# Designs tried in a protein design run: designed miniproteins, single chains, continued (3). Part 9

Each design is a single chain, and the fold is of that chain. pLDDT is the mean over its residues in the fold that is shown.

## One batch from the design tools (miniprotein)

Design m8298
Fold by ESMFold2-Fast:
Structure m8298 (fold): chain A 79 residues (1-79)
Amino acid sequence: EVAKIVAEASKLTDPSSEEAKKLAKEYTKLLAKWLLEKLPEAEEAVELMKKAVEAAIAGDYEKAKELEEEATKLLHELL
């Protein structure tokens, strides 16, 4: 379920627990695999999304938002 994966991924900025960080990493990998399977051209956007999740986990929310916006723009161009 795409909606479920996206909803879980959107929670990546909320909790700071070890369970939340583990969930963030797992869903990022699943989302990346799913997106690349459907849109091979989205490889660059997927890499930006992975970096955004890592930045958020590290507490750099400003960088995470910047990377997410770049990934979204690339995905929007492909749609």
Scores: mean pLDDT 68

Design m8299
Fold by ESMFold2-Fast:
Structure m8299 (fold): chain A 74 residues (1-74)
Amino acid sequence: LVERSVESLGRMVRDLAASGASPEYIGEFVYRGLAPLVGEETARKIAEKVKELLEQGDVDGAVQTIVTEGLEAA
């Protein structure tokens, strides 16, 4: 179920950020998680936005971007 997969990815991103994972690592993680669901081009665009938000310290915005744009594109 795409909704569960996107929600699960959002939770994992929160956990990774809390554990001190880099924005670069989390961006790649998001890309690999979303590419099978939304396609490579869309997944890369979402991953780039997530990385930028995490570089600004906006974890909530990063998770919301994954859920909102991931579900919209799927």
Scores: mean pLDDT 82

Design m8300
Fold by ESMFold2-Fast:
Structure m8300 (fold): chain A 58 residues (1-58)
Amino acid sequence: SRREELLRRAGELLQRLSEEGTPEAREKAERISLLLDRLERGELSVEEAEKELDRIEA
């Protein structure tokens, strides 16, 4: 599903950012964590979460 793909992408990004260990990587990881929390709480749709994740990746 789109949700499963989004969670997979977010997990892979968080792993890479954790390994990178820069201040910029920490900021991105925090943004992804907040994004996932908001998605779990139903404050974001999967589509909105995908758009935000794309912005964080850029």
Scores: mean pLDDT 84

Design m8301
Fold by ESMFold2-Fast:
Structure m8301 (fold): chain A 69 residues (1-69)
Amino acid sequence: MKVTDEQAEKIVEKLLEKGLISEETAKKLLELLKRTQDVDKAATTLYLEGLISPETAEEIARIAKELNK
């Protein structure tokens, strides 16, 4: 799923507010989202690096879908 830079920032903000990611992981996620502009690629990369849980990856996708409605 494609995302804009503004949507990437909103995804990261919501995850931090929910306490689902650390500030360090949030920074890395934001960089990946802006670079790839693809939520699935960014979330998969962080999951493979062991930085997020499968549940957090699902929540990233859910927030991105809400922003694209």
Scores: mean pLDDT 81

Design m8302
Fold by ESMFold2-Fast:
Structure m8302 (fold): chain A 60 residues (1-60)
Amino acid sequence: VLKLVMFGDGLFAQGHYDQALSLYQQALSIDSTPYIYRRLSKIYEKMGDKKKAEYYKKLA
């Protein structure tokens, strides 16, 4: 799980938001933890999906 999040963080930093989102979703399917919800909130914010960003922010 942590390795998927770390790799996703790297892709997110490079602006590869779609790839980062896929990795965060894979991590979430393995274990639902607050740090994954925080990543999902941040990635959706960057992608312009404010509704999903707020949704995941509340879960974190």
Scores: mean pLDDT 78

Design m8303
Fold by ESMFold2-Fast:
Order: structure tokens, then C-alpha cells, then sequence
Structure m8303 (fold): chain A 98 residues (1-98)
């Protein structure tokens, strides 16, 4: 429906902006955009989980392993099958063990 298309745009526009910031190495800006994507996706747990996984990846790249674990864990609580969230969690935990 048009409403569902509008809701997807409200998620995907900030998510794309977050990905662009991430690729430019601006992880703080990436995190802010991924938070906006997660807020827009509040009615869809699978899409919200992906935004939380993206947020965890941004924190992982910023060297904030504790926040990376927090957001990846929240993503897996919403969608246990989210492969990106599982990878972020494993990578962040490995960094804390090193």
C-alpha cells in the first residue's frame, strides 16, 4: 500500500544516509542515522532489528565494543536470525577478549 511504501521510505532514507556516513568513516553520524531508521521501523521488528544491527556495526567500527554488544543483542532479541547482528556480537566479543 502507499502507507507501507511511505513507512519503508521513512526507514530506508536514514538507513542509506547512515551507510554513506559509515563508508566515509563518520561512525558518529552513521549511528545517528541508524537510530532514526530504528525509530521509523518501530512497527516492524525484523526491519528494526536490521537498523539495530547497523547501529552495532557503527559502534564496533568506532571502537565502542560495549555499545556494539548492546545493540547487536537488542537486534537478536527482535530477530534471532539476523546474521549481521550475530557477526557484530561475535566480532565485538572477540575484541574484548584480545
Amino acid sequence: SREEAAKLADVEVPRIAGIVAYLLGDYETAAKYFEKAAEAAKDNPVIRAQAYADLGRAYLKAGNYEKAIEWATKALELDPSNEEARRVLEEAQAKLKA
Scores: mean pLDDT 87

Design m8304
Fold by ESMFold2-Fast:
Structure m8304 (fold): chain A 62 residues (1-62)
Amino acid sequence: MREAAILDVAGRVLEAASTLDPKALEGAIKTYREAAELYRQSGDVDAANELEKRAKELEEKM
């Protein structure tokens, strides 16, 4: 699904911005979780698991 890839890229951009703005970190976590759900719906379980892991790692840094 193209939509999952777009959210993945958006999450990575927000993660990069999180060094300057804590609100961007929260946005990155939420966006990665949304992308993971879309990947799971499309059957790409490996991509979904990778993004869920990344979201958890960012949440642990808060």
Scores: mean pLDDT 78

Design m8305
Fold by ESMFold2-Fast:
Structure m8305 (fold): chain A 55 residues (1-55)
Amino acid sequence: MRLYRVLRAEAVPELVAAGVRDGDVLTEAQIGELLGIPGRLAAALLEREGIAERV
């Protein structure tokens, strides 16, 4: 299972609305559910933008 640490929750309104904070660790599935797209794609997009990092 892939885990991601959130670096900049404020960059994504969906994360802020869900109460996600910088330093929180989320699964690919959780990120996907919050963004409304497939988790693998959602996590990859956040990692590419420097909003989350794989742990």
Scores: mean pLDDT 85

Design m8306
Fold by ESMFold2-Fast:
Formats: C-alpha cells, sequence, structure tokens
Structure m8306 (fold): chain A 73 residues (1-73)
C-alpha cells in the first residue's frame, strides 16, 4: 500500500542516517546527504499526518512523490 511504501522509506532513511553518523562529521558529502535525508523525513512525516487526518492514501503518496521531486531540483 502507499502507506507501507512511505513507512518503508522512513525506515530506510533512519538506517542510512545511522550509517552516516559513523562517518567523519566534517565530510561535506556526508553533511549534504544528511540534509537531503532530513528533508525527505519531513516530507514523509507530512504525508503520514495527511493519512492520519483522513486523506486518501494514494493522494498522500502523490503529494509525497511530488514534494520529493521539487526538493531534488
Amino acid sequence: SALEEIEKRIEEINKRLEELEKKDPRDKKVLEEQIKLGVEMIVAGVALTLIKKGEDEEEAYRFFKEQLEKIKK
């Protein structure tokens, strides 16, 4: 389901953030990836909040994908 896809992405982001914490915190590439993942987490949290408030799961997932594409540009 769309909800499960959002939840899986959150799990993947958390695991990747834990791996990045083992790297040198002064590495610019590590910091850039942490920022990107942090923003994706905020977007995923908003999408989950929309579902919790009664929004259609497919519409919330569409919102999630659209916001991620805008942030990547």
Scores: mean pLDDT 79

Design m8307
Fold by ESMFold2-Fast:
Structure m8307 (fold): chain A 62 residues (1-62)
Amino acid sequence: MDGLAATQAVTAALNGDYEKAKEYLLKVKGVGEETAEKAVEEMKKAGDDLEKISLAVTRAAR
């Protein structure tokens, strides 16, 4: 389910595992490599800010 993959991407990013975060984003239907890479860069900029990480993942999954 897309919602599960998006949640897993947020959790991976919070753990600093951006490689896993990108893998989970790519499992979301309609998310391509370019979109996933942009979302990962936004998550890196967010650091440990859960709200900003969640927004980056939500924008990529739309």
Scores: mean pLDDT 77

Design m8308
Fold by ESMFold2-Fast:
Structure m8308 (fold): chain A 84 residues (1-84)
Amino acid sequence: SLDEAFRREAEASYRAAQGAIEDAKKLVENAKSRDDVIKAYNLEVAARIHLALLRAAGDTERADELSKQIDEVGKLIDEKLKEL
């Protein structure tokens, strides 16, 4: 059904968001230029898109969890930009 398809997409979005968050943190940690930080920022944006899809699917608990992790990534990006 369409609802089952949306549920599968929500699960895929959750996993994609987790991967993007992990990759963004690694990119920020190893960033040596503003271009490296921009790559991490693009992953933060991608994670927020997946977060929005998860909220639309009604998974508010996992969406709130991801939101906190994405906010942490944003803070790491801001801190790294001050060092470069």
Scores: mean pLDDT 86

Design m8309
Fold by ESMFold2-Fast:
Structure m8309 (fold): chain A 62 residues (1-62)
Amino acid sequence: DLAEKIKRLNELAKKLNISDEELAERVQKIARKLIKEEGLSPEEARERALEEAIKELEKKLA
């Protein structure tokens, strides 16, 4: 499950020419925001951040 989300995110990043560093920073920023604003655990915030990053990159391709 988590591995499939990471795989999808990496494929989207390749299509948009986003570096691994930029991708990691994007996910980390979303996760930190979710922890601070929603009170999610680090594990929950990371999974949710991957989902949000995927949706954001998919919007850029549409």
Scores: mean pLDDT 80

Design m8310
Fold by ESMFold2-Fast:
Structure m8310 (fold): chain A 87 residues (1-87)
Amino acid sequence: DLLKEIDERYEKHMKKLDELSKKATDPEIQKEIEELKDRVERSYENLRKLAAEAKTPLERDVIRALLTMEDYVFDLEIKKLEEKIKK
């Protein structure tokens, strides 16, 4: 289920970013949202590749730790964008 966990986190972040994109009217903030979407896509694609290549329980545990860190970082960056959009 590691790939499923990665995909669920990816979908969560992309959905939040899509909602922020609908609310943002400032072109500069729209650009920041698009740049963050690209970073999220690249990061989770890398995690999927690592998960597909993982051969041991220890490797899977390391990938889960990386997933947890990426989830936290992206949640924080999304929250900062939400605060910039707040009227």
Scores: mean pLDDT 86

Design m8311
Fold by ESMFold2-Fast:
Order: structure tokens, then C-alpha cells, then sequence
Structure m8311 (fold): chain A 63 residues (1-63)
């Protein structure tokens, strides 16, 4: 749902902030692909890692 997507996005933004605070060389980008799907890109120097998560998956992991 839209509400679940918004909550998942809030959780991802907090996660990104914590990750970047712990390691300033890491850059975390969150892209919303749909109402319930997000792409997370983590960049460290010359390395780039992309993962796709659903809102339901994010909410299940973080409760």
C-alpha cells in the first residue's frame, strides 16, 4: 500500500543516514521504482552495489 511504501522509505532514509555517518566514504542513494519497490545503491570509491527491496520486505526486516 501507499502508506507501507512511505513507511519503508522513511526506514531506508534512516538506514542511509546511519551508514553514511559510520563511514563518510560511503554514499547511499535510494530510488523509488514504484509504490512498493525501491532501489538502493551503495557507492564506495570505485565500487558500486545495487539491490532492490520491496516495502513488505523492508517492513518485515525492521518491524
Amino acid sequence: SKADGEKALELLKKYAEEVEKADPELEVEIKQLSEETFEVTITRGDEVVRKTYTAEEILAFYR
Scores: mean pLDDT 80

Design m8313
Fold by ESMFold2-Fast:
Structure m8313 (fold): chain A 60 residues (1-60)
Amino acid sequence: EDYERGRRIGEHLAREGVSPEAIAKAIETVAKANGYSDETVQKLAEGAREGAEEELRRRA
């Protein structure tokens, strides 16, 4: 759920040229600012990083 949501966001942003590290950091910052739980923040950020990395691997 949160992890899969993160993966979709990461894939999308990677297609727009954002690095996996920048995506994960941005997701963590925004989710924390919006009051999400630490567990949700970590799952979203992890998913986003992995989704972005997978998208970049498909293009290598």
Scores: mean pLDDT 80

Design m8314
Fold by ESMFold2-Fast:
Order: sequence, then C-alpha cells, then structure tokens
Structure m8314 (fold): chain A 99 residues (1-99)
Amino acid sequence: GAMNKEAIELAKEAAKLVLEAAKELLKSTEDHEKILKAIGLILRAIGILIDIERSKEFDKKLAEEIIELAKEILELSEDKKAIELAEKAIELAKKALEL
C-alpha cells in the first residue's frame, strides 16, 4: 500500500543519511579505535541499504537498526556534520516506524 512504500522510502533515506554520518565520522577522526568503529558502521549501513532496496515490504527491524547505528555515531563523534546527519537519520527512521 501507499504507507508501505512511504515507509520504505523513509528507511532508505535514513540508511543513506546514517552511511554519510559514518563517513563524516571516519573523515573527522585520527583515533585508531574510532576509525575501525567508523569502518564497521559504514559496512553495516551499506548492508542495511542493500536489504531495504531488495525488499518489497517494509521491515521495522531495519529501521530500528538504522536508529542504533545513528546512536553509535552520536556517542563516537564530536563532528557537527556527522551529528546532524545521524540525528536526521533517527528522525526519518522513527517516522517510517510510525507508518
């Protein structure tokens, strides 16, 4: 239905935003532990985006995982752009869950 399609598009946009947030975290840090964590977050975000694009039905678990990734970025990053992207990803993922 229309709500399912809207939820998928919101989750897809949220996944793209969390991927960009993880990339900004990677660019903004010289800390080896944070670099490794950022790489892991990038790979997880790519996996979620692939799963969303291959699915015809909205999966709430993927939206919840986007929120978890974004929260991890917020805990690791002091970079304004990474924080803003992660917060927007949480907003869109929550909106998808409300449909």
Scores: mean pLDDT 88

Design m8315
Fold by ESMFold2-Fast:
Structure m8315 (fold): chain A 67 residues (1-67)
Amino acid sequence: MEEELLKKAEELVKQIKDPNLSPFERETLVALLVMLYALAKRDPTASPETIEKLKKLVDEAVELVNK
């Protein structure tokens, strides 16, 4: 579960970095990434390390949208 969530989050960040993406599409992908992070925080079996890695991916994606 954790490994699958991280893999999905990393794939979303890769998609967000696509320069051909519209601002609206980028915002949608960031919203999905934030949703995955929220789901991971609600999982009682999720390790703090996995949550921290997801947080870093969310922060990276948010910075890309703000620029």
Scores: mean pLDDT 77

Design m8316
Fold by ESMFold2-Fast:
Structure m8316 (fold): chain A 66 residues (1-66)
Amino acid sequence: SLEELKKTVEELLKKSPKVLAFVRGNTIQLRAGNEQKTFTFSSPEEARKAAEELKKEFPNVVVLED
């Protein structure tokens, strides 16, 4: 669901200038102000690849690994 992740990031960036993406195991949790949404991937490797793609496409998104 990389497409859903990207769409959600675009929507959050319209509402907040600061979007954080927390990578934990096979999940990515998006946070923007009081908004929070979690995306689950099939593996930690897929979550990491999705996070790298977010950094590439959305430079204003801060990607953090726990």
Scores: mean pLDDT 81

Design m8317
Fold by ESMFold2-Fast:
Structure m8317 (fold): chain A 65 residues (1-65)
Amino acid sequence: SALAEAGYKAGEEMYKAGKYGIAVRAYDAAIRADPTYTKAYENRAKAYEKLGKYELAEEYRKKAA
């Protein structure tokens, strides 16, 4: 859980900095640490949209629900 939260917070900071690819990697780390960490899935989808990876964003939004 602590590892998932740390990855999520790192992802948030990278997303705010406009570093969407690094944000995706941080959210992926959070999800690997805790696959039930729901908010990481939604924010990963948003980061993918910023990278123009629309199909992955839609897939990951469905996974978040």
Scores: mean pLDDT 79

Design m8318
Fold by ESMFold2-Fast:
Structure m8318 (fold): chain A 69 residues (1-69)
Amino acid sequence: TEYEKLLKEFEEKARKVLEEEVEKQAEENGLTDKKEEMEEFLEEYLKALLERVKEFGKQALENALKELD
């Protein structure tokens, strides 16, 4: 469905932003040895974020996608 397509686009864009931020934070704080743990936290966070976005409905998802662009 169109809603499922928007959810997938949001997940892909959010994951990219979070991965870039994790890499930057790991380098700036000397936590490169903990990057794998941070990436695992990212996956858990992304899952929780997707569940919350689903609760807010299609309009909230469309607005979030605009902010990521």
Scores: mean pLDDT 74

Design m8319
Fold by ESMFold2-Fast:
Structure m8319 (fold): chain A 82 residues (1-82)
Amino acid sequence: GSMELAELLERGEEIYKKIVELFKKFEGKGELLLRGIGLVLRAIGELEDLRLYAKRGDLEGAREALRRLEETLKEMEELSKK
């Protein structure tokens, strides 16, 4: 129960940090920087959703929010290949 929620929160925080670190690599890259801003803003919302579901004890909501964060990370990683 609560231990699973704590693990999901820790994973979400780590994923968010990776997204932000990738974003910093876009310094001076114009269009990539602008697209990266959109992904960071999306990740902020997804992390806040994860935190909200965790506070409510909603394990399934927390899992879905984490899945969306993982998808945003993958999109940021793909953007970083350009």
Scores: mean pLDDT 87

Design m8320
Fold by ESMFold2-Fast:
Structure m8320 (fold): chain A 82 residues (1-82)
Amino acid sequence: MELLEKAREALEKGDYDKAIEYFLEAVRRDPGNAEAYLLLGEAALKKGDYETAVAYFRQALRINPEDPRARELLEKAREKLK
């Protein structure tokens, strides 16, 4: 999906706000897109918004409960809040 590719490029360049915009558009078009929620969480985590990152990783796990990446990143974000 080209939209997710553009969002990943923005994330890699450190443009977290632009990455979030692209990922939000992806979940608006497909609310069942677990990958987009996972990447929203990663963008929030890199921006230092750990509470928002936890929320997005939880949403990714509601859609795909078997994603080990989402579980690991959720634990990492929670640890940052301690």
Scores: mean pLDDT 82

Design m8321
Fold by ESMFold2-Fast:
Structure m8321 (fold): chain A 85 residues (1-85)
Amino acid sequence: DEIVQRATLAALEEAARTAPPRVAELARLRLEADRLLLAGKPIPAELVARAEALEAAMDEAERAELDRVVERMGEAVRRRVEEAL
């Protein structure tokens, strides 16, 4: 569903601007990957490697914040889908 996909992208954009720096950078990389997939384009190996390196470099506080971002993203996607319907 295009509405669900757009809501997911919007939630990632919000995380990219509001999350702590490393978590925000991971959100930007995931947003770019999702946009490429939606355009039918392959995800570059370098983008995948960078995302993996960021996750591996995260400490417990950053991982806890990432978990909170994912939870808030799920809520935001649900709300945007309800608003779009």
Scores: mean pLDDT 77

Design m8322
Fold by ESMFold2-Fast:
Structure m8322 (fold): chain A 67 residues (1-67)
Amino acid sequence: SEAEKKLKEERELGERLKKETGTGRGPLSPEQEEVLREIAERLRRIGEAVDLGLERRKRGEPLLPAE
């Protein structure tokens, strides 16, 4: 199933990230995986803001906009 395949790929990625961060508290909960998926979607939108931040850095402006 397509959903099962995507879940497997996301779990594998999550396990690799878990090893990288060294949290070592077993696999992520389903709730945590859902949160990570939502964050990933938001990061796609934030990607433009990150690119703008890098451009600002080139101009000597603040990396992030003022609060």
Scores: mean pLDDT 63

Design m8323
Fold by ESMFold2-Fast:
Structure m8323 (fold): chain A 56 residues (1-56)
Amino acid sequence: SMEELERLAEETERLGVRLVLLGALTPAQVKEIRELLKAGRAEEALEMARRLLEEH
């Protein structure tokens, strides 16, 4: 549901912010993740964030 999608989007946003603070993500990468979230592509945004975290 929509509630699960909303939670996933919030989790992805928090992950992205933390990754920037840790120096793992650039502002441009965070922008891409946020654009995916705005487009309703929350699962893709989460996968991108996790992939970048693994590379860090």
Scores: mean pLDDT 73

Design m8324
Fold by ESMFold2-Fast:
Formats: structure tokens, sequence, C-alpha cells
Structure m8324 (fold): chain A 65 residues (1-65)
């Protein structure tokens, strides 16, 4: 399934997921906050895959980089 994430939900999800994947806390916070800021400034909510699929995709990106 999919769900709509607002800026604050996206920030929280990214922060939690990045920390779980072992990303440095300061870097994780900066990435999550900058993403949320961009969404807030644009007034955008994002339709995203379910949490499990989102985490899998993010893990795949981090593993390749």
Amino acid sequence: GTRLLGPDEMREWLLETLLRLGVDPDRARRLAESTARGLREAGITVEVPDEETRERLLRRVLERR
C-alpha cells in the first residue's frame, strides 16, 4: 500500500530509519530536517510506498553508496 507523508512525518521517518541503518546522528538529523524543510516550503505531501518498502529502498541506496 501507499500513504501520504507530510513534512513532519517524512522528517521523523527518515531520522528513525537513517539512525537504524547506522548513519551518523548529526548527518541523519541534517538530511531529515533539510528534506522536511523543502517539502514544507513547497507545500507538498508525498505519496510513498508502505514503511517496509520505503526502508528497503533506502537501505538499497545506502548499500550502493
Scores: mean pLDDT 72

Design m8325
Fold by ESMFold2-Fast:
Structure m8325 (fold): chain A 66 residues (1-66)
Amino acid sequence: SKIDELFEKYKGPDGKISYAEAKKLLTEEFGIDEKTVREAFKKYDTNGDGKLSKEEFKKMLEDLGL
């Protein structure tokens, strides 16, 4: 539920979360360092558009131990 609420708050009109919002969220709310966020984001950004779907975002959080 908390992850769903965060995604809904930060997602764009296309239903995806941008790198800038994901970085801010993960560094400020979860204390993850920027390099780790960048590497994880790139891993799950499978189409290279600089955005994650809700499912990709959740998988990234699971990979980060969240």
Scores: mean pLDDT 79

Design m8326
Fold by ESMFold2-Fast:
Structure m8326 (fold): chain A 59 residues (1-59)
Amino acid sequence: LVEAYAALLERELAEHETLTIKHGDEEIVIKREEFLALSEEEQRRLLEELARWLVDVTS
């Protein structure tokens, strides 16, 4: 499940300039250019963290 969300988030960032995720009162905005400036390891960690938040919110 987390892997599925991570793949979706990666695809969204590839197609759009920004990705916005809301969790309760928190809002996280990720810019594609900032994401792509991260190392491959950092990109993977970020996607996994965001996927966990989405699983927590939607499940």
Scores: mean pLDDT 74

Design m8327
Fold by ESMFold2-Fast:
Structure m8327 (fold): chain A 77 residues (1-77)
Amino acid sequence: STSALLQRMDDLLADWGKEVDEKGIKIDLQQIRDKALEAARERGVAPEELEAFERQLDEYVAELERQAREAAARAAA
């Protein structure tokens, strides 16, 4: 179930990216994280799996934020 949720998150991020490009709105990584956790809770994922999933999401968000900062710094240089 955790692997299925991670795959669904990747699909949602891809769809979100397309929609953001169309609307010209910046991606809110915290909102994406919160929605992914809400979806996991709605599916009744076990608390131990939710904890592992939250840690993976936090690492993923941190990596995306790092990449975004590097891209912004490169654009500003």
Scores: mean pLDDT 66

Design m8328
Fold by ESMFold2-Fast:
Structure m8328 (fold): chain A 95 residues (1-95)
Amino acid sequence: ATDEEIAEGVVDILMAIGNLLERKGDFEGAIEAYERAVKLAEEHGLKDSVAEAYTNLGKVYYKLGKKDEAIRYFEKALEIDPSNEEAKKLLEEVK
């Protein structure tokens, strides 16, 4: 496996941890997991993973009532992947 393949696997694990923590209502833990996923994905040029992690960060901030932060993260996801249908839909729902 390449370093990029290993990084992709670790990003997937961090995303799964974030999703699990969201389900438990641990929104602070979910944010930490997704922020770690963003950092690792950015370091390895994993654009799709960066967009997905930003979309998930936006979802968590929206659940916390932090609407402006949620909008910012959905916009960041769309800057990286303008075709991300989930981020587009969520951005329209929160505006």
Scores: mean pLDDT 86

Design m8329
Fold by ESMFold2-Fast:
Structure m8329 (fold): chain A 57 residues (1-57)
Amino acid sequence: MSEVQKRVLEAELKELQKKYPFLTEEQVKEMFERAVEALERGESGGEVIREYLEKLK
């Protein structure tokens, strides 16, 4: 995973925590792990995070 992709992912997760403070640290870590796994499979980490949040809502 590139440094740029890692920074973008971390920044988006921090913004999500601020928007959704009801999310537990465990849920944020879960989203991060899923996004990293998606990136390793050649998928978009940001897209996976967005899909997770939409389903959670």
Scores: mean pLDDT 71

Design m8330
Fold by ESMFold2-Fast:
Structure m8330 (fold): chain A 65 residues (1-65)
Amino acid sequence: GEELGEAAKERAKEVDASELAKKGIELMGEAAKTGDLEKAEEGAELLKEAGNTESAEGAIEGMKS
């Protein structure tokens, strides 16, 4: 079903994106505090799933610095 409707997909993305973004940010914060790279990767994956690819990239770049 490629024809699921852009509006329905966008709404699901918005709701899911908000929840995933919160979880991703929490994991990134924990990773930054503990130095746990696995949590950082999980947080980045959640941010990407939420459609916040730019935020995920910024977080990874920040950890490199």
Scores: mean pLDDT 65

Design m8331
Fold by ESMFold2-Fast:
Structure m8331 (fold): chain A 84 residues (1-84)
Amino acid sequence: DVEKKLEELLESDWDEAIDFVIENELPDSYLRKVIAKGKELGLSELQIVSRIIGAYKKKKKGKVPEEEIEKLAKKLEEMFRSLD
């Protein structure tokens, strides 16, 4: 049960929750949950976006085009702002 495991990780270890979502290629709805939790923890947009991008680069073993990173960053920034 991926949803239950994500909720447990969001309460215990936000960093592991990010890695779990990215490594398992979970839908955008789960990314929104991770971003929402980061915001509740008082993290800035830059801190949340940078951490998620870091996890994405790790999954891709660092071989990610700059344009793909820029597109992902904009998407995550829009998700963060939509939670207001």
Scores: mean pLDDT 84

Design m8332
Fold by ESMFold2-Fast:
Structure m8332 (fold): chain A 55 residues (1-55)
Amino acid sequence: SMMEEQKKGLEEAIKKAEEERNLTLARVALHEAKKLGPEFEDLIKRAEEVLKKLA
């Protein structure tokens, strides 16, 4: 489904942001996850954790 594809893309973006220590990518992934709503709460939390780790 489109939602599964979006979830996979965001998970890959968050992982890449952490691996590359890319604050901009992590912020973009967080913003996109927040737009998609409560079904993406776990990804929002993960992106926030990555941002805290990199900042």
Scores: mean pLDDT 80

Design m8333
Fold by ESMFold2-Fast:
Structure m8333 (fold): chain A 60 residues (1-60)
Amino acid sequence: AGELYRAVQVVPKTGPDELELRPGDVVEVLEEVSETKWLVRSLTTGEEGIVPKSALEPVE
């Protein structure tokens, strides 16, 4: 299965390609788009978008 991460801080949606996250939201990593940004899918909403990897911690 894909690598699962959990948001540890609020991630605001500041652009059209970004995803809004709240602390505790679980995401699946789809792609590393840069050293600091990942494309993820929210398991809460099913939406995909780019988030800073510093906002995430690994889970199961």
Scores: mean pLDDT 80

Design m8334
Fold by ESMFold2-Fast:
Structure m8334 (fold): chain A 67 residues (1-67)
Amino acid sequence: MLSEMEKIIREGAEKGELDKGVREAFKLMDEYAEKHKLSPEERRRLVVQLTALVLDAIGELIEKELS
């Protein structure tokens, strides 16, 4: 699941549609959490992990512009 979310975010960033990619990734996360009846703690961990992936993608874009 995280690898699929990461792919969506990275593809969104590459297309200049990072906002769309982020929304799609969070939608997948919510659907996964509902399907698997995740606890509030488990959902929080996924939110943190997904947020880290978004920050990584932004960091790569910044690094590319600074090069």
Scores: mean pLDDT 79

